# Designed miniproteins, single chains, part 101

Each design is a single chain, and the fold is of that chain. pLDDT is the mean over its residues in the fold that is shown.

## One batch from the design tools (miniprotein)

Design m3737
Fold by ESMFold2-Fast:
Structure m3737 (fold): chain A 69 residues (1-69)
Amino acid sequence: SLLEKAREEVRQAVEHARLASADPDPAARQAHLAEAARAGKEFVEYARKLGYNTEAEIGALANKILAEE
C-alpha cells in the first residue's frame, strides 16, 4: 500500500541519517546523507498520493509514523 511505502521511506531516511552520523568516513557520510534526502523526497511523494497536500499535514504524518516505531 502507499502508506506502507511511506512508512518504509521514513524508516530509510532515519536509518541513513543515523548511519551518516555514526560513520567516520566522509565519503560514506555523504552517501548516507544523499540516501536520507532521496528517501525523504520519496516519502513526500507518497504522502501527497495519500492525500496529504500541505507541509504541515506531511510533517504530521512523518511524526505519527516515527511515534509508531
Scores: mean pLDDT 85

Design m3738
Fold by ESMFold2-Fast:
Structure m3738 (fold): chain A 92 residues (1-92)
Amino acid sequence: SFEEELEKIIDEAIERFKANPEDRLSTVAEAVRRIVELAEKHGLTPEEVYDLVKKIVEKRKKEATPEEQEFLDMLEDAVRAIARYRARKAAA
Protein backbone atom coordinates (compact mmCIF):
# COMPACT_ATOMS: atom_id res chain seq x y z
CA SER A 1 0.00 0.00 0.00
CA PHE A 2 2.98 2.37 0.44
CA GLU A 3 3.68 2.44 -3.33
CA GLU A 4 -0.06 3.00 -4.04
CA GLU A 5 -0.25 5.87 -1.49
CA LEU A 6 2.98 7.34 -2.93
CA GLU A 7 1.56 7.18 -6.48
CA LYS A 8 -1.59 8.96 -5.23
CA ILE A 9 0.50 11.80 -3.71
CA ILE A 10 2.46 12.23 -6.96
CA ASP A 11 -0.69 12.08 -9.14
CA GLU A 12 -2.45 14.66 -6.89
CA ALA A 13 0.64 16.92 -7.16
CA ILE A 14 0.51 16.68 -10.99
CA GLU A 15 -3.22 17.59 -10.95
CA ARG A 16 -2.55 20.55 -8.62
CA PHE A 17 0.25 21.72 -10.95
CA LYS A 18 -2.10 21.50 -13.98
CA ALA A 19 -4.75 23.54 -12.11
CA ASN A 20 -2.32 26.16 -10.69
CA PRO A 21 1.07 26.20 -12.53
CA GLU A 22 1.94 29.50 -10.80
CA ASP A 23 2.03 27.62 -7.44
CA ARG A 24 4.64 25.14 -8.74
CA LEU A 25 7.13 25.66 -5.87
CA SER A 26 4.49 25.35 -3.11
CA THR A 27 3.00 22.28 -4.87
CA VAL A 28 6.44 20.57 -4.88
CA ALA A 29 7.04 21.53 -1.22
CA GLU A 30 3.64 20.12 -0.12
CA ALA A 31 4.18 16.89 -2.10
CA VAL A 32 7.65 16.40 -0.52
CA ARG A 33 6.19 17.03 2.96
CA ARG A 34 3.48 14.38 2.35
CA ILE A 35 6.04 11.90 0.94
CA VAL A 36 8.29 12.36 4.02
CA GLU A 37 5.30 11.86 6.36
CA LEU A 38 4.24 8.71 4.48
CA ALA A 39 7.81 7.33 4.56
CA GLU A 40 8.06 7.91 8.34
CA LYS A 41 4.69 6.17 8.87
CA HIS A 42 5.91 3.08 6.93
CA GLY A 43 9.51 3.07 8.25
CA LEU A 44 11.20 3.39 4.85
CA THR A 45 14.72 4.81 4.48
CA PRO A 46 15.27 8.06 2.53
CA GLU A 47 17.07 6.04 -0.18
CA GLU A 48 14.17 3.55 -0.56
CA VAL A 49 11.68 6.44 -0.85
CA TYR A 50 13.81 8.24 -3.47
CA ASP A 51 14.16 5.04 -5.57
CA LEU A 52 10.36 4.57 -5.60
CA VAL A 53 9.72 8.26 -6.42
CA LYS A 54 12.27 8.08 -9.27
CA LYS A 55 10.50 4.97 -10.67
CA ILE A 56 7.04 6.61 -10.53
CA VAL A 57 8.31 9.91 -12.01
CA GLU A 58 10.01 8.11 -14.94
CA LYS A 59 6.75 6.25 -15.69
CA ARG A 60 4.67 9.48 -15.54
CA LYS A 61 7.16 11.41 -17.72
CA LYS A 62 6.45 9.09 -20.69
CA GLU A 63 2.91 10.56 -21.07
CA ALA A 64 3.70 14.06 -19.75
CA THR A 65 3.80 17.43 -21.52
CA PRO A 66 7.12 19.38 -21.47
CA GLU A 67 5.78 21.59 -18.63
CA GLU A 68 4.68 18.52 -16.65
CA GLN A 69 8.10 16.87 -17.26
CA GLU A 70 9.83 19.99 -15.85
CA PHE A 71 7.51 19.84 -12.81
CA LEU A 72 8.27 16.13 -12.30
CA ASP A 73 12.03 16.84 -12.54
CA MET A 74 11.61 19.50 -9.82
CA LEU A 75 9.72 17.04 -7.61
CA GLU A 76 12.34 14.29 -8.10
CA ASP A 77 15.21 16.76 -7.41
CA ALA A 78 13.48 17.99 -4.22
CA VAL A 79 12.98 14.41 -2.94
CA ARG A 80 16.63 13.60 -3.75
CA ALA A 81 17.82 16.69 -1.83
CA ILE A 82 15.73 15.77 1.24
CA ALA A 83 16.90 12.13 1.04
CA ARG A 84 20.57 13.24 0.98
CA TYR A 85 19.99 15.62 3.91
CA ARG A 86 18.24 12.95 6.01
CA ALA A 87 20.88 10.30 5.18
CA ARG A 88 23.68 12.65 6.31
CA LYS A 89 21.79 13.52 9.51
CA ALA A 90 21.25 9.80 10.31
CA ALA A 91 24.96 9.03 9.71
CA ALA A 92 26.13 11.87 12.00
Scores: mean pLDDT 84

Design m3739
Fold by ESMFold2-Fast:
Structure m3739 (fold): chain A 77 residues (1-77)
Amino acid sequence: MDEEAQKLIEKAREHLERGKQALAEGNYDEAIKHYKEAIDYAVQAIEKATSPELREEATRIAKEAVDGLNEALAKKK
């Protein structure tokens, strides 16, 4: 399960970074899409992780992605 969790964490990080870049560029629809994908991958990683360290890392990514999603949604108004 940890190998699968690590892959999901990597995907979550990639989407989190793409979301941050899109947000910085004012591309709010793209940012929302990537933050939602980052949350989904991070949640899957939490479910599959057997180590507390991997679960904590995935949780941090999920929280950061949620914060970014909320910012992007607010700016879409």
Scores: mean pLDDT 86

Design m3740
Fold by ESMFold2-Fast:
Structure m3740 (fold): chain A 75 residues (1-75)
Amino acid sequence: MSEEEKLELIERIEKELNIEFSEEERKYILEHSKGLNELEFTITALLAHPKVHLTKEEIEKAKSVEEVIEIAKKS
């Protein structure tokens, strides 16, 4: 993923969950997401936000970016 694609995914998460990432949280996500695919990046971003609570079982159940976002919306 490019840095632009990563930022677009963060903005998508913010819109779909009605949350905001701080600049410090965005920096943390970008620094800890090198070599990750879109699903792994989305999980990392979601777990970095203090209002998002995902269990290991919910993470393992999600097979796509869309699925993990829907799980996060229900938590």
Scores: mean pLDDT 81

Design m3741
Fold by ESMFold2-Fast:
Structure m3741 (fold): chain A 67 residues (1-67)
Amino acid sequence: SSALEEGKKQQEERLKELEELAKEVGKMTDEKKYLEIAKKARENPSLGGKAYGEILNAKAEAEKKKA
């Protein structure tokens, strides 16, 4: 297997995780906002890391309210 193929698989897995997190966090906060962030990350994967950080931080804050 090529390193390029491994990179594509890793990127796709990260985008799927982002989309799942955006849906989960969106239900607790602002669904439209976080789904849009995930959509833009899929369109431009270089922004995926920043989008992931933003959604993960929002999840942590929402979880604190739940717990």
Scores: mean pLDDT 75

Design m3742
Fold by ESMFold2-Fast:
Structure m3742 (fold): chain A 60 residues (1-60)
Amino acid sequence: MKATEEEIERAVEGAVKAYQAGMSEAAALALLRHELEKAGATEEEIRRAVKRFQEAVRAA
């Protein structure tokens, strides 16, 4: 199934919150990729989500 924009945003938000709660950046990224793959995200959608996650983490 194709991932919706809402599913992608929710996955990114979840990964950022997990990182802020003490999960390592690598583990949070793995969680993000896993959730997006389950949702049927394309590689382009995954790359965009990873970039958003990294920007959020580095801004904090």
Scores: mean pLDDT 79

Design m3743
Fold by ESMFold2-Fast:
Structure m3743 (fold): chain A 66 residues (1-66)
Amino acid sequence: SLIDKIAERIVEETGLSYETAKKVAEIILKDPNATPEQIAEETGLTVAQAGMAKNAALKALDELLS
């Protein structure tokens, strides 16, 4: 699925667990403007980790849908 492909790219770029990466992928697909603070609250990541994961997710989404 698209979520699984985005999650795999997040894992490769950030080293986060697949389960956490999948949650980030789902959040960004629902709302690509979700803030790092919102992602951190939903995933248990630090704001810095959430920001890195968001950037990886947006990059993956652009590459997969272009």
Scores: mean pLDDT 86

Design m3744
Fold by ESMFold2-Fast:
Structure m3744 (fold): chain A 84 residues (1-84)
Amino acid sequence: SDDELRRLAEELLREAEEALRQGDLETAAEHAEGAAFVLRLLGVPLAERALELARRAREAYRQGDEEKARELLEEALRLIREGL
C-alpha cells in the first residue's frame, strides 16, 4: 500500500540521516537511494532528482571526495524530506 511505502521511505530517511551524522557516507547514500526509489514508486515529483543526487554522492565517495559526497547527500535528504 502507499502507506506502507511511505513508512518505508520515512524509515530509510531516518537511517540515512543517522548514518550521515555518524560519518558513514556509504551507508547514508545507500539508504538515501532507497528512500528516493520508494518515493519514485509513489510518484513524488522530487524523487527522481533526489535519486540522482544520492547516486552521485555514492560515486563521489568512491572517488574519495567525501566533501562532495556530503554536500550531495545533504541535498538529496532535503528533497526526500520535502517529498514526504
Scores: mean pLDDT 89

Design m3745
Fold by ESMFold2-Fast:
Structure m3745 (fold): chain A 68 residues (1-68)
Amino acid sequence: SKKREEARKRLEEVLKKVKELYKEGKLEEAKEVLEEAGYNLSEEQIPDLVENEEEREELLEKLKEVLE
């Protein structure tokens, strides 16, 4: 579905920004980027999201369902 591809692309862009901010030590800003995209995550969850491939795939799958 075009909506699911768009959702995945949007999440990938958000994750790229979050990874960049995480690399720079800006966890608060990374959290704000996630919140603006509709993900309510704590700063403590950001390392897991960035470093854990399984968590990222689960989040992508959840996003696909929401935008369907």
Scores: mean pLDDT 69

Design m3746
Fold by ESMFold2-Fast:
Structure m3746 (fold): chain A 68 residues (1-68)
Amino acid sequence: SEMIKEVEKALEKARELNDSDMASFLESVLKSLKEGEKGKLSEEEVKVYEQTAQILIDAVNEKAKQAQ
């Protein structure tokens, strides 16, 4: 999905910024989103993880922008 691809890109950016905490949060969310794609999570749980993913993506993109 598009969200999974965006989380993977955000994870790479977090690693480039040497933000190990952010990278760990993104890895955790990525795993949950992939489980959702396999039908292992409820629709409500998927929505919560997508919202969490967007917050983390926005945060890492803002940090990356400030590092330039």
Scores: mean pLDDT 83

Design m3747
Fold by ESMFold2-Fast:
Structure m3747 (fold): chain A 64 residues (1-64)
Amino acid sequence: SNEEILKLTIEYFARVADIIGEYFDKVTEAKKKGDKEEIEKAEEEFEKKMKELKEEYEKKLKEL
């Protein structure tokens, strides 16, 4: 239903905000230490989590 789609979409964007926050915190700490490898790792984890979250969201939408 449209209500279920709206709820899933709101939950998706809330989780996106959380992932962005975690990424920002990790990059900020790594930059303070001058650790380029930790910055790259944070970017890789961010991309992976965003992709996985989008795939989960799309699967749930197909089940409605």
Scores: mean pLDDT 87

Design m3749
Fold by ESMFold2-Fast:
Structure m3749 (fold): chain A 68 residues (1-68)
Amino acid sequence: MSLEEEIEKLIKELKELLAKGDFEEAQKLLAKFLEKHNLGTYDEKTNNLIVKPEGKEILEKILDELFG
């Protein structure tokens, strides 16, 4: 599966989880996707999502699809 196809699938799954109010699963799914593609990581020490420059555009598109 291409990166773009995985992003589209991720957005659909995130929208479904958010519609159900399943915020913890949505956060885990997003973090797992970013780590899988070396676009970012979740820092448990700071409780923050660290996004690489390469992941910034992808994350922005995901957030726009979820909340825009």
Scores: mean pLDDT 77

Design m3751
Fold by ESMFold2-Fast:
Structure m3751 (fold): chain A 60 residues (1-60)
Amino acid sequence: SMEEIEKLKKKLAEEARKKGLSDEQIQTVLNAADSLAAHGFSLEEVEKTSKLLIDRFAAK
């Protein structure tokens, strides 16, 4: 649901910020999460993929 994706996005933004991502990188993660949800991916798949993107940004 839209409510569940918004809660997930808040959680992802908080995690990304704690891992040292810039505001632009955080927005990229949130845009990717929105795109995946819009294309019918499950919340679990959206979370997993978004966390991989956070980890990739954090590793640079």
Scores: mean pLDDT 86

Design m3752
Fold by ESMFold2-Fast:
Structure m3752 (fold): chain A 84 residues (1-84)
Amino acid sequence: NEIEELTKEGKLEEAEEKFEEKKKEEKPNIEDYNTLIKGYVENGKIEKAIELEKEMRAEGLKPNKETIEILSEAAIKEMQEFLS
């Protein structure tokens, strides 16, 4: 998955552009959203991950177990920042 590779390399802007392009050609599925949400969390962009999950729900896609696990990791990272 090109989006996953871009997020692993820290190229979040390019990953976002690829995701937006996918939206124009076909509707992203739960896996597509989870990939970008995970990329945001792993790169410390917790607010963007939360916004994308809200967008996913607005599109009628229900978060699955993987989505919840990714967001749980995000919550732990936010708690660590709060303690700093």
Scores: mean pLDDT 79

Design m3753
Fold by ESMFold2-Fast:
Structure m3753 (fold): chain A 83 residues (1-83)
Amino acid sequence: TLEQLEKDIKEYEERIKKNPNDADAYLELGESYLSLVLIYPDHPKRDEYLDKAIEYYKKALELDPTNERAQKLLEIVERLKAE
């Protein structure tokens, strides 16, 4: 549900506040924002959610440049925003 994704986002945001170098938490934040876009494609905040996903995937890659999952997801989100 939307409410569950918003709760997950808050939890991961709290996790990165405790450990700003937690690459997995940034990846999970990006995936949560991408899930909001994919499940609710007509949401008024769609572009904000895409921007947040891009931001967090870039941060995950800064911390772990070898993460193929983050790299592929970043490409997907950038393509979705370009549409």
Scores: mean pLDDT 84

Design m3754
Fold by ESMFold2-Fast:
Structure m3754 (fold): chain A 58 residues (1-58)
Amino acid sequence: MEYEEVKERVRKIVEELLKKGVSPKDAANSAAIRMVREGVDPELAQKAAEEVEKEFLE
């Protein structure tokens, strides 16, 4: 999976969790865990989650 696809998937998961009242940090962490379970490299998933978290905090 390309990095841009991982970031899009993470954004969708974070947006869904934010609608449920989860904080951006917790939502990003949950998204990273879910991506790793779906077979994404842990380092790539973590990097995407950190970038998406910053987008929602800024």
Scores: mean pLDDT 80

Design m3755
Fold by ESMFold2-Fast:
Structure m3755 (fold): chain A 78 residues (1-78)
Amino acid sequence: TVERLRRLLEEAREEAATLTHEEARARLLAELEEARRNAEAVAEELLAAGLSEEEAVEAVRRGLEAALARARALEAAA
């Protein structure tokens, strides 16, 4: 689970690196790096909440998609 979450975070980092707005990109990259450092704790919390490994991974994927969408919206509005 932790390794799968770290892979999702790395994929999101690669997408975040394509943002053209420097401030939005830097903020999201910092948030993703912090999430990556805390990936083990996040995985443990989701599994303790009764989610399966697949449900936990999917929940994180949805959260990352939402974060990227917000960053792109800020970029488009700037």
Scores: mean pLDDT 77

Design m3756
Fold by ESMFold2-Fast:
Structure m3756 (fold): chain A 66 residues (1-66)
Amino acid sequence: SMEEEIKRLGQKAVSAAMNGDIEKAKEYIKELRRLTEEATDPRVRELGRAMIEAAEQALKEAEEKK
């Protein structure tokens, strides 16, 4: 389902960011945004937005480390 794919991508984006893989994190965030924009279910769109916010926060923290 789209919900499961959004959750999977969000988790991958956060993990990539936490591991310092900035490029991979950005790619997962891009795909996560695409799926969230394509989602028609308001609940799935809200989930996608939350996952994007979490992933972007993790990316910001990773980029600010050094």
Scores: mean pLDDT 83

Design m3757
Fold by ESMFold2-Fast:
Structure m3757 (fold): chain A 73 residues (1-73)
Amino acid sequence: SEARELLEQAIEAARAGDLFRAGGLAAEALRALYEAEGALTPEQVELAARLEAALRAGDAAAAVEELERLRAL
């Protein structure tokens, strides 16, 4: 699935410390999920908010953790 591929790329970018790229790829993944399913689940929305907070804080380790949780859904 497109969303899983984009989330995997976002995880790789975050692990490399490229949080700008990770954020962009994660946003594309969430759009792909929304377009495919018609809505994000409450759990996906909560994880997206936690990811956004980690990215704003510059916390690459937290960003990876939240991206891995999104990928597991």
Scores: mean pLDDT 87

Design m3758
Fold by ESMFold2-Fast:
Formats: structure tokens, sequence, C-alpha cells
Structure m3758 (fold): chain A 56 residues (1-56)
């Protein structure tokens, strides 16, 4: 679980960086994948974070 959490945190951070660079479509794609993966692995905290970022 810890390894998967770290990978998902990295993905979410990467998506935030992509959004800052103006690559909003790519950032949304990465966040959606991170959300799906977090839900599949039961990591609710990261799923919630990805959902919050997707709504912005």
Amino acid sequence: MEEKRKELEKAIEGAEKLAEEGLLRLATHVLQEALDRAKENGIEELAKRAEELLKK
C-alpha cells in the first residue's frame, strides 16, 4: 500500500505541475487515472484529493 500511495502522490503532483504549465487536458487525464487507481486500491485520501483538483 505505501508504494502505491507514493506513486499516486507523485502522479497528482505531476498533474498539478502540468496544470501550472497550461497543459490542462493532460493534467485532467493524469488526475482521472490517479483517481481511478486510488479508488481501486482503497486510498480514499488520494481519491478525494484528485477529485478536488479535477473540480478546479
Scores: mean pLDDT 77

Design m3759
Fold by ESMFold2-Fast:
Structure m3759 (fold): chain A 55 residues (1-55)
Amino acid sequence: MSKEELLEKIIEVAKKIFDPETYKNLEKAYRLLLPEMSKEELEQILKDYEAVAKS
């Protein structure tokens, strides 16, 4: 899975746990920071968000 694919999954999960203003701000921030983030960091964020969404 690419970093871009991980980011799209993070945004989809964020839509379930955050209000529209919050997840749009997160999307903008992550897209700007994507080149500086590791794939491992993105995988960890996805796991953390999925855990919150499941709760």
Scores: mean pLDDT 81

Design m3760
Fold by ESMFold2-Fast:
Structure m3760 (fold): chain A 61 residues (1-61)
Amino acid sequence: MDESIRMVQTLLDQAREALRRGDRDTAQRFIEGARHVLETEDLPEEVREKALEEIKELEEA
């Protein structure tokens, strides 16, 4: 369970770094990976909501 939370955070951190480099294709792949973890793993609601909020911000950037 903690491993899934760390995986989502790692994927979102990598997406942010890719966007900083201007690599939108790589960022989209990491965002998709994070969404997949959120869909397939049972995460606490608080963690899920926070991750979805971060994804929204990254998609708007």
Scores: mean pLDDT 80

Design m3761
Fold by ESMFold2-Fast:
Structure m3761 (fold): chain A 100 residues (1-100)
Amino acid sequence: MSASLATPKVDNEKGTVTVTGNYSVPSGKSYNLRIEMRKVGAGENPEWQFLGHKTNVTGSGSLTVTVSGLTKGETYEFRLLYREAGSGPWVLADSTTVTV
């Protein structure tokens, strides 16, 4: 299994960020993908917020989420996680930060 984040698309005036995770699943396997975010500098250990998921994916494809209501000038961290469908731990595939 491989998965990575594309460069996020930022609209500073609208306070929106579009995040795309690309994946490639080995033949005969299925996986769940998840994208989460948190605000950088929001105090000690800010909680990750769920943004979107794709379940039971096979082959190659993408998961795209758009988040709104972000504050201009603030920095946000986005992460892409995957796990084998039905069981297994979540694995951190990739992470990125953006300033709105």
Scores: mean pLDDT 84

Design m3762
Fold by ESMFold2-Fast:
Structure m3762 (fold): chain A 107 residues (1-107)
Amino acid sequence: EAVKGAERAAEAAREAARGANAAPGREGAAAGAAAGAAAAGAYASLLIGKRAGDLKGGAEEAARNARAAAEAARRAAEAGEGEAARRAEEGARRAEEGARIAEEAAE
């Protein structure tokens, strides 16, 4: 359960990063980079949790990183228009959902 929650959060964070990277200009680039870093963090948390045998801790950390990716994706949506903004908003929503699932699985 905790492993699946952490994997879901990491995958959702990656979706948010992809959406954020579609945003144009300097603000979009910065938001995309932040979302990418958060997604990487989510995956790192999952891997560290698996290695340490702390799947609950890994899921909690992955959830935190997924929420950070969602925030970055929302900033990218504000910088973008049309398709880019829509993709970033969708990514943010998915990352928030992934974080919730990981938080529940960490119980």
Scores: mean pLDDT 70

Design m3763
Fold by ESMFold2-Fast:
Order: structure tokens, then C-alpha cells, then sequence
Structure m3763 (fold): chain A 73 residues (1-73)
């Protein structure tokens, strides 16, 4: 299912981010995390970065939820 594919992608991306953090590559970890969030929300990286910078985490979570629900239909 699409939900299972998205969960697998999320796990793989989280493991890669954690690996980069353990290696001290914090900038690369942040960049990968941003790209992962943008992909999962169906948004541009610039838009996700703006929401994070403005502290609009609830709005970002709503985009993630709506995009996932839309793809499952």
C-alpha cells in the first residue's frame, strides 16, 4: 500500500539522518531532513524551510497529514 511505502521511506530517511548526525555531518543531516519533509508534505523545500523558520509546525503537520490522506484515495 502507499501508506506502507511512505512509512518505509520515512524510516530509511530517518536512519540516514541519524547516521549523518552520528558522523558529525549536521548540515547534511539538516538538508536531508528538510528534503524528506518537503517530499512527504508535497511541498517545495523553500516553503517547508519558511514554515520551520516561522515556527509554524502545526501548519506543516497539517500539510503532511492532508498530502498523505489525498494520496491514499
Amino acid sequence: SLAEKMEKLDKELREEVEKLEKEGKLEKARDLGLKALALMAGMKEEEVKKLIKEGKYEELEEYLKKYREKLLK
Scores: mean pLDDT 73

Design m3764
Fold by ESMFold2-Fast:
Structure m3764 (fold): chain A 75 residues (1-75)
Amino acid sequence: MKKKEELERLYKEIVDLINELTKLAKQASGEERKEIILAISEITRDIVRAQKNNDVELAKKALEKAKETLERFKS
């Protein structure tokens, strides 16, 4: 029960961050846009795998990557 609740919470946080990163990608150009899109792809892959395998650690890793990417490209 708690593991599923934690995964749902992490999923929601990661989706919100992906939406923010998507907005940044639309404003970015060249290499920055490529880096943001690549990061979104990696984060999405990890979150999908985490849900399929009930892997809280992988979901946390995806969240950290999303936060780090946002912080790096945030103005």
Scores: mean pLDDT 82

Design m3765
Fold by ESMFold2-Fast:
Structure m3765 (fold): chain A 55 residues (1-55)
Amino acid sequence: GKELLEQLKKFAEENKDSKEGIKDLAEKALLGAKNHLKLSEEQLKEIEAIAEEAK
């Protein structure tokens, strides 16, 4: 759970220069995290905020 969330955050930070790719990856990561990582709404909002910052 937590380790994967940290990896997702790091990946989004490192790849923020690829706006189109980041957007697609962020959507897929959010769907994966919601279904497989069982993250709380607060944790999902953090990932969404990172995706928005990448735009």
Scores: mean pLDDT 64

Design m3766
Fold by ESMFold2-Fast:
Structure m3766 (fold): chain A 110 residues (1-110)
Amino acid sequence: AAAALEAASEALTRGGAAFEAGDYETAVAHYEEAVRLAPADSPLRALALNNLGVAYFKLGDYEKAVEAYKEALATDPDFADAWANLAEAYEKLGKEKEAEEYRAKAEAAA
């Protein structure tokens, strides 16, 4: 529905504003709302999931960041930024081989 898309876009915008202010906890809340409101398999949902992952990454929650990036990539496998972010999160988890594999995916998707 158009109203749901508008509400999801507004939540994404508020998440971005909180993120730019360095309030990553508030950014997570707004990005979670954007994911909830966005239509399934939409580019907006993939973007909201990637941004949610980045906010979790800033909070040091690398496992939750990985979950969000993987869900973004399930929606949009060509999302190069999400592959690159997934690789960096795996590096933080000490999983260098997986990080290298996902970095190659990012380059192929770009």
Scores: mean pLDDT 88

Design m3767
Fold by ESMFold2-Fast:
Structure m3767 (fold): chain A 57 residues (1-57)
Amino acid sequence: APVRVLTREADSKEEMEALADRIEQEARAAGGTVLSRRIFRDPETGKWVARVRVALP
């Protein structure tokens, strides 16, 4: 199955956690598997970044 990396940005950690949870839920609903989730703050922009790796059917 193809592995995809989904990258998202948000102004707050709280918004990013909610967005990442939604992405994981949608991926699982589509029959996919969440392989990894990483949330960090970009020091250059000050924005929160999420990288979610998913394997879709």
Scores: mean pLDDT 82

Design m3768
Fold by ESMFold2-Fast:
Structure m3768 (fold): chain A 86 residues (1-86)
Amino acid sequence: GVAEALARLRAAVEALVAEAEEFAARHPEVREAAEAAIAAARAALPELLAELARMSPEEARAAVDAFERDARGAVMKALEALAAEA
């Protein structure tokens, strides 16, 4: 149901935070960018959760799947690009 999608979104944001923190630990030059991305993700979470709560269970599941695939990938790709330019 929608509750499962909300739990998955929370888990996906925490997974992104952990991945970004681990990457920044290995690449200190991107730490500031990683911290900014983590702060932005955490700040956006309450509004994203509220939006998901208004969706059907199927729409909420699709939205979380898209977040896990697209938003997480985009953040990590951006951090990797910054590290490569340092």
Scores: mean pLDDT 82

Design m3769
Fold by ESMFold2-Fast:
Structure m3769 (fold): chain A 61 residues (1-61)
Amino acid sequence: NTEEVERLLVRLYLEGKISGEVAREAFELLQAGRYEEAKELLIKAGVSEEEANRIVELAKE
């Protein structure tokens, strides 16, 4: 679900967990079906593996 993924990435940005650049890059990777790259980007930025996996699974819906 594109809308829910976007909302989650914006929420992570507003919570100070990721930068706006990381949120945008992750969203673009998820839209392109590049799920592993998006997951790695989020984890490197400080998002937990559990949260990153949840975002990836929502992007597949």
Scores: mean pLDDT 86

Design m3770
Fold by ESMFold2-Fast:
Structure m3770 (fold): chain A 110 residues (1-110)
Amino acid sequence: MEHLEKGNELFKEGKLEEALEYYREAIFEDPDNAEAYNNLGKVYAKQGKLELAKKYYEMALELDPDNAEAWNNLGKVYAKQGKLEEAKEYYEKALELDPNFEEAKKNLAK
């Protein structure tokens, strides 16, 4: 989707509020777009809105339970909240789905 790609570009530029608008448009056009939900979660996580980030990562995983990035991102939210055992389980799930996921390996080693 053009909206998803533009949202990704804005997110890379740190234009979080504008990225949110484009990701919301991507979801409006395709409500089953798991990647757009994961990316909404990433924006909220960067804003420190951890409960919103968790909600959108969980929505991404309801649509695509094999999304290793979303499992890893959910683990990072739980780790930030001090829930280290739950974080470990999510990182292990990410690595089960993608054994070469270097960020998840690094996060699990902490």
Scores: mean pLDDT 86

Design m3771
Fold by ESMFold2-Fast:
Structure m3771 (fold): chain A 74 residues (1-74)
Amino acid sequence: VPADVRALSPEQLKALADDLITAARHVAEREGWPEEVRAEIDKLAEQIRAATDPDEQVALMMELIDLVVERLRA
C-alpha cells in the first residue's frame, strides 16, 4: 500500500492525505480524546501537508494511522 504511492498522481495523493486527516480528526472528536492527542494529529497533518517527498508524505500518513489505531486499541 505505501509502495503504491508512486502510482498516484499528486492530486490523488493530496486527496488521500486530506481524507485521512479528516477521518483522524473525526475519530478523535467522536472518541472524546484529550486536546493533547488532537494537537498531535494537527502536528502530523501539518507535517504531511509540508512534505515535498511523496515517500516521506506516505510515511507520515502511516504514522497518523498508527497513532489513531493505537488510541482506539487503548
Scores: mean pLDDT 78

Design m3772
Fold by ESMFold2-Fast:
Structure m3772 (fold): chain A 89 residues (1-89)
Amino acid sequence: MLTEEERKRLDAAAYLVAAAMYLVIGKRHLENGDYETAIEDFKKALEYARKALELLEEMENPDTGLIQSARDLIEEAEKLIKEAEEKLK
């Protein structure tokens, strides 16, 4: 059986994968001029990256590499949301 710590780590990793996936698909929508859809994808990426960070911060022995990955994904998603929003102006 997975321990609580192992479960949190796996859940955090799964959320990071989901965040990365939405960043990739959002970037494709952005490249195609689908700015509103790109914003929705980047907001989902931001949500999943934040969920991952929250789980990692609740761990007794947090993985600093995964924390940094979550922070990087949050920063990139926020930057891409602003970029797409500027394209809609």
Scores: mean pLDDT 87

Design m3773
Fold by ESMFold2-Fast:
Structure m3773 (fold): chain A 74 residues (1-74)
Amino acid sequence: SLVEEAKRLAEEGRKLIEEGKKLMEQGQVTKGTGTVLRGIGLSVQAVLLGRKALKAGEATEEEVKEIAKLGGLK
């Protein structure tokens, strides 16, 4: 379903954001920044998929908020 796809993208996005932050803290600023930005992009795509599911009646507003939180955007 769109909701399950959105959750998978959100989880991947959060993982990349956390990995990127760790790289930046270790002095790999350029690589870390790129990794964070890629993670944010995936998390935003996850929220957009969640919103499409909401409009299609496949998800609730609360599930879309959960997807955003799962993706590290909260």
Scores: mean pLDDT 86

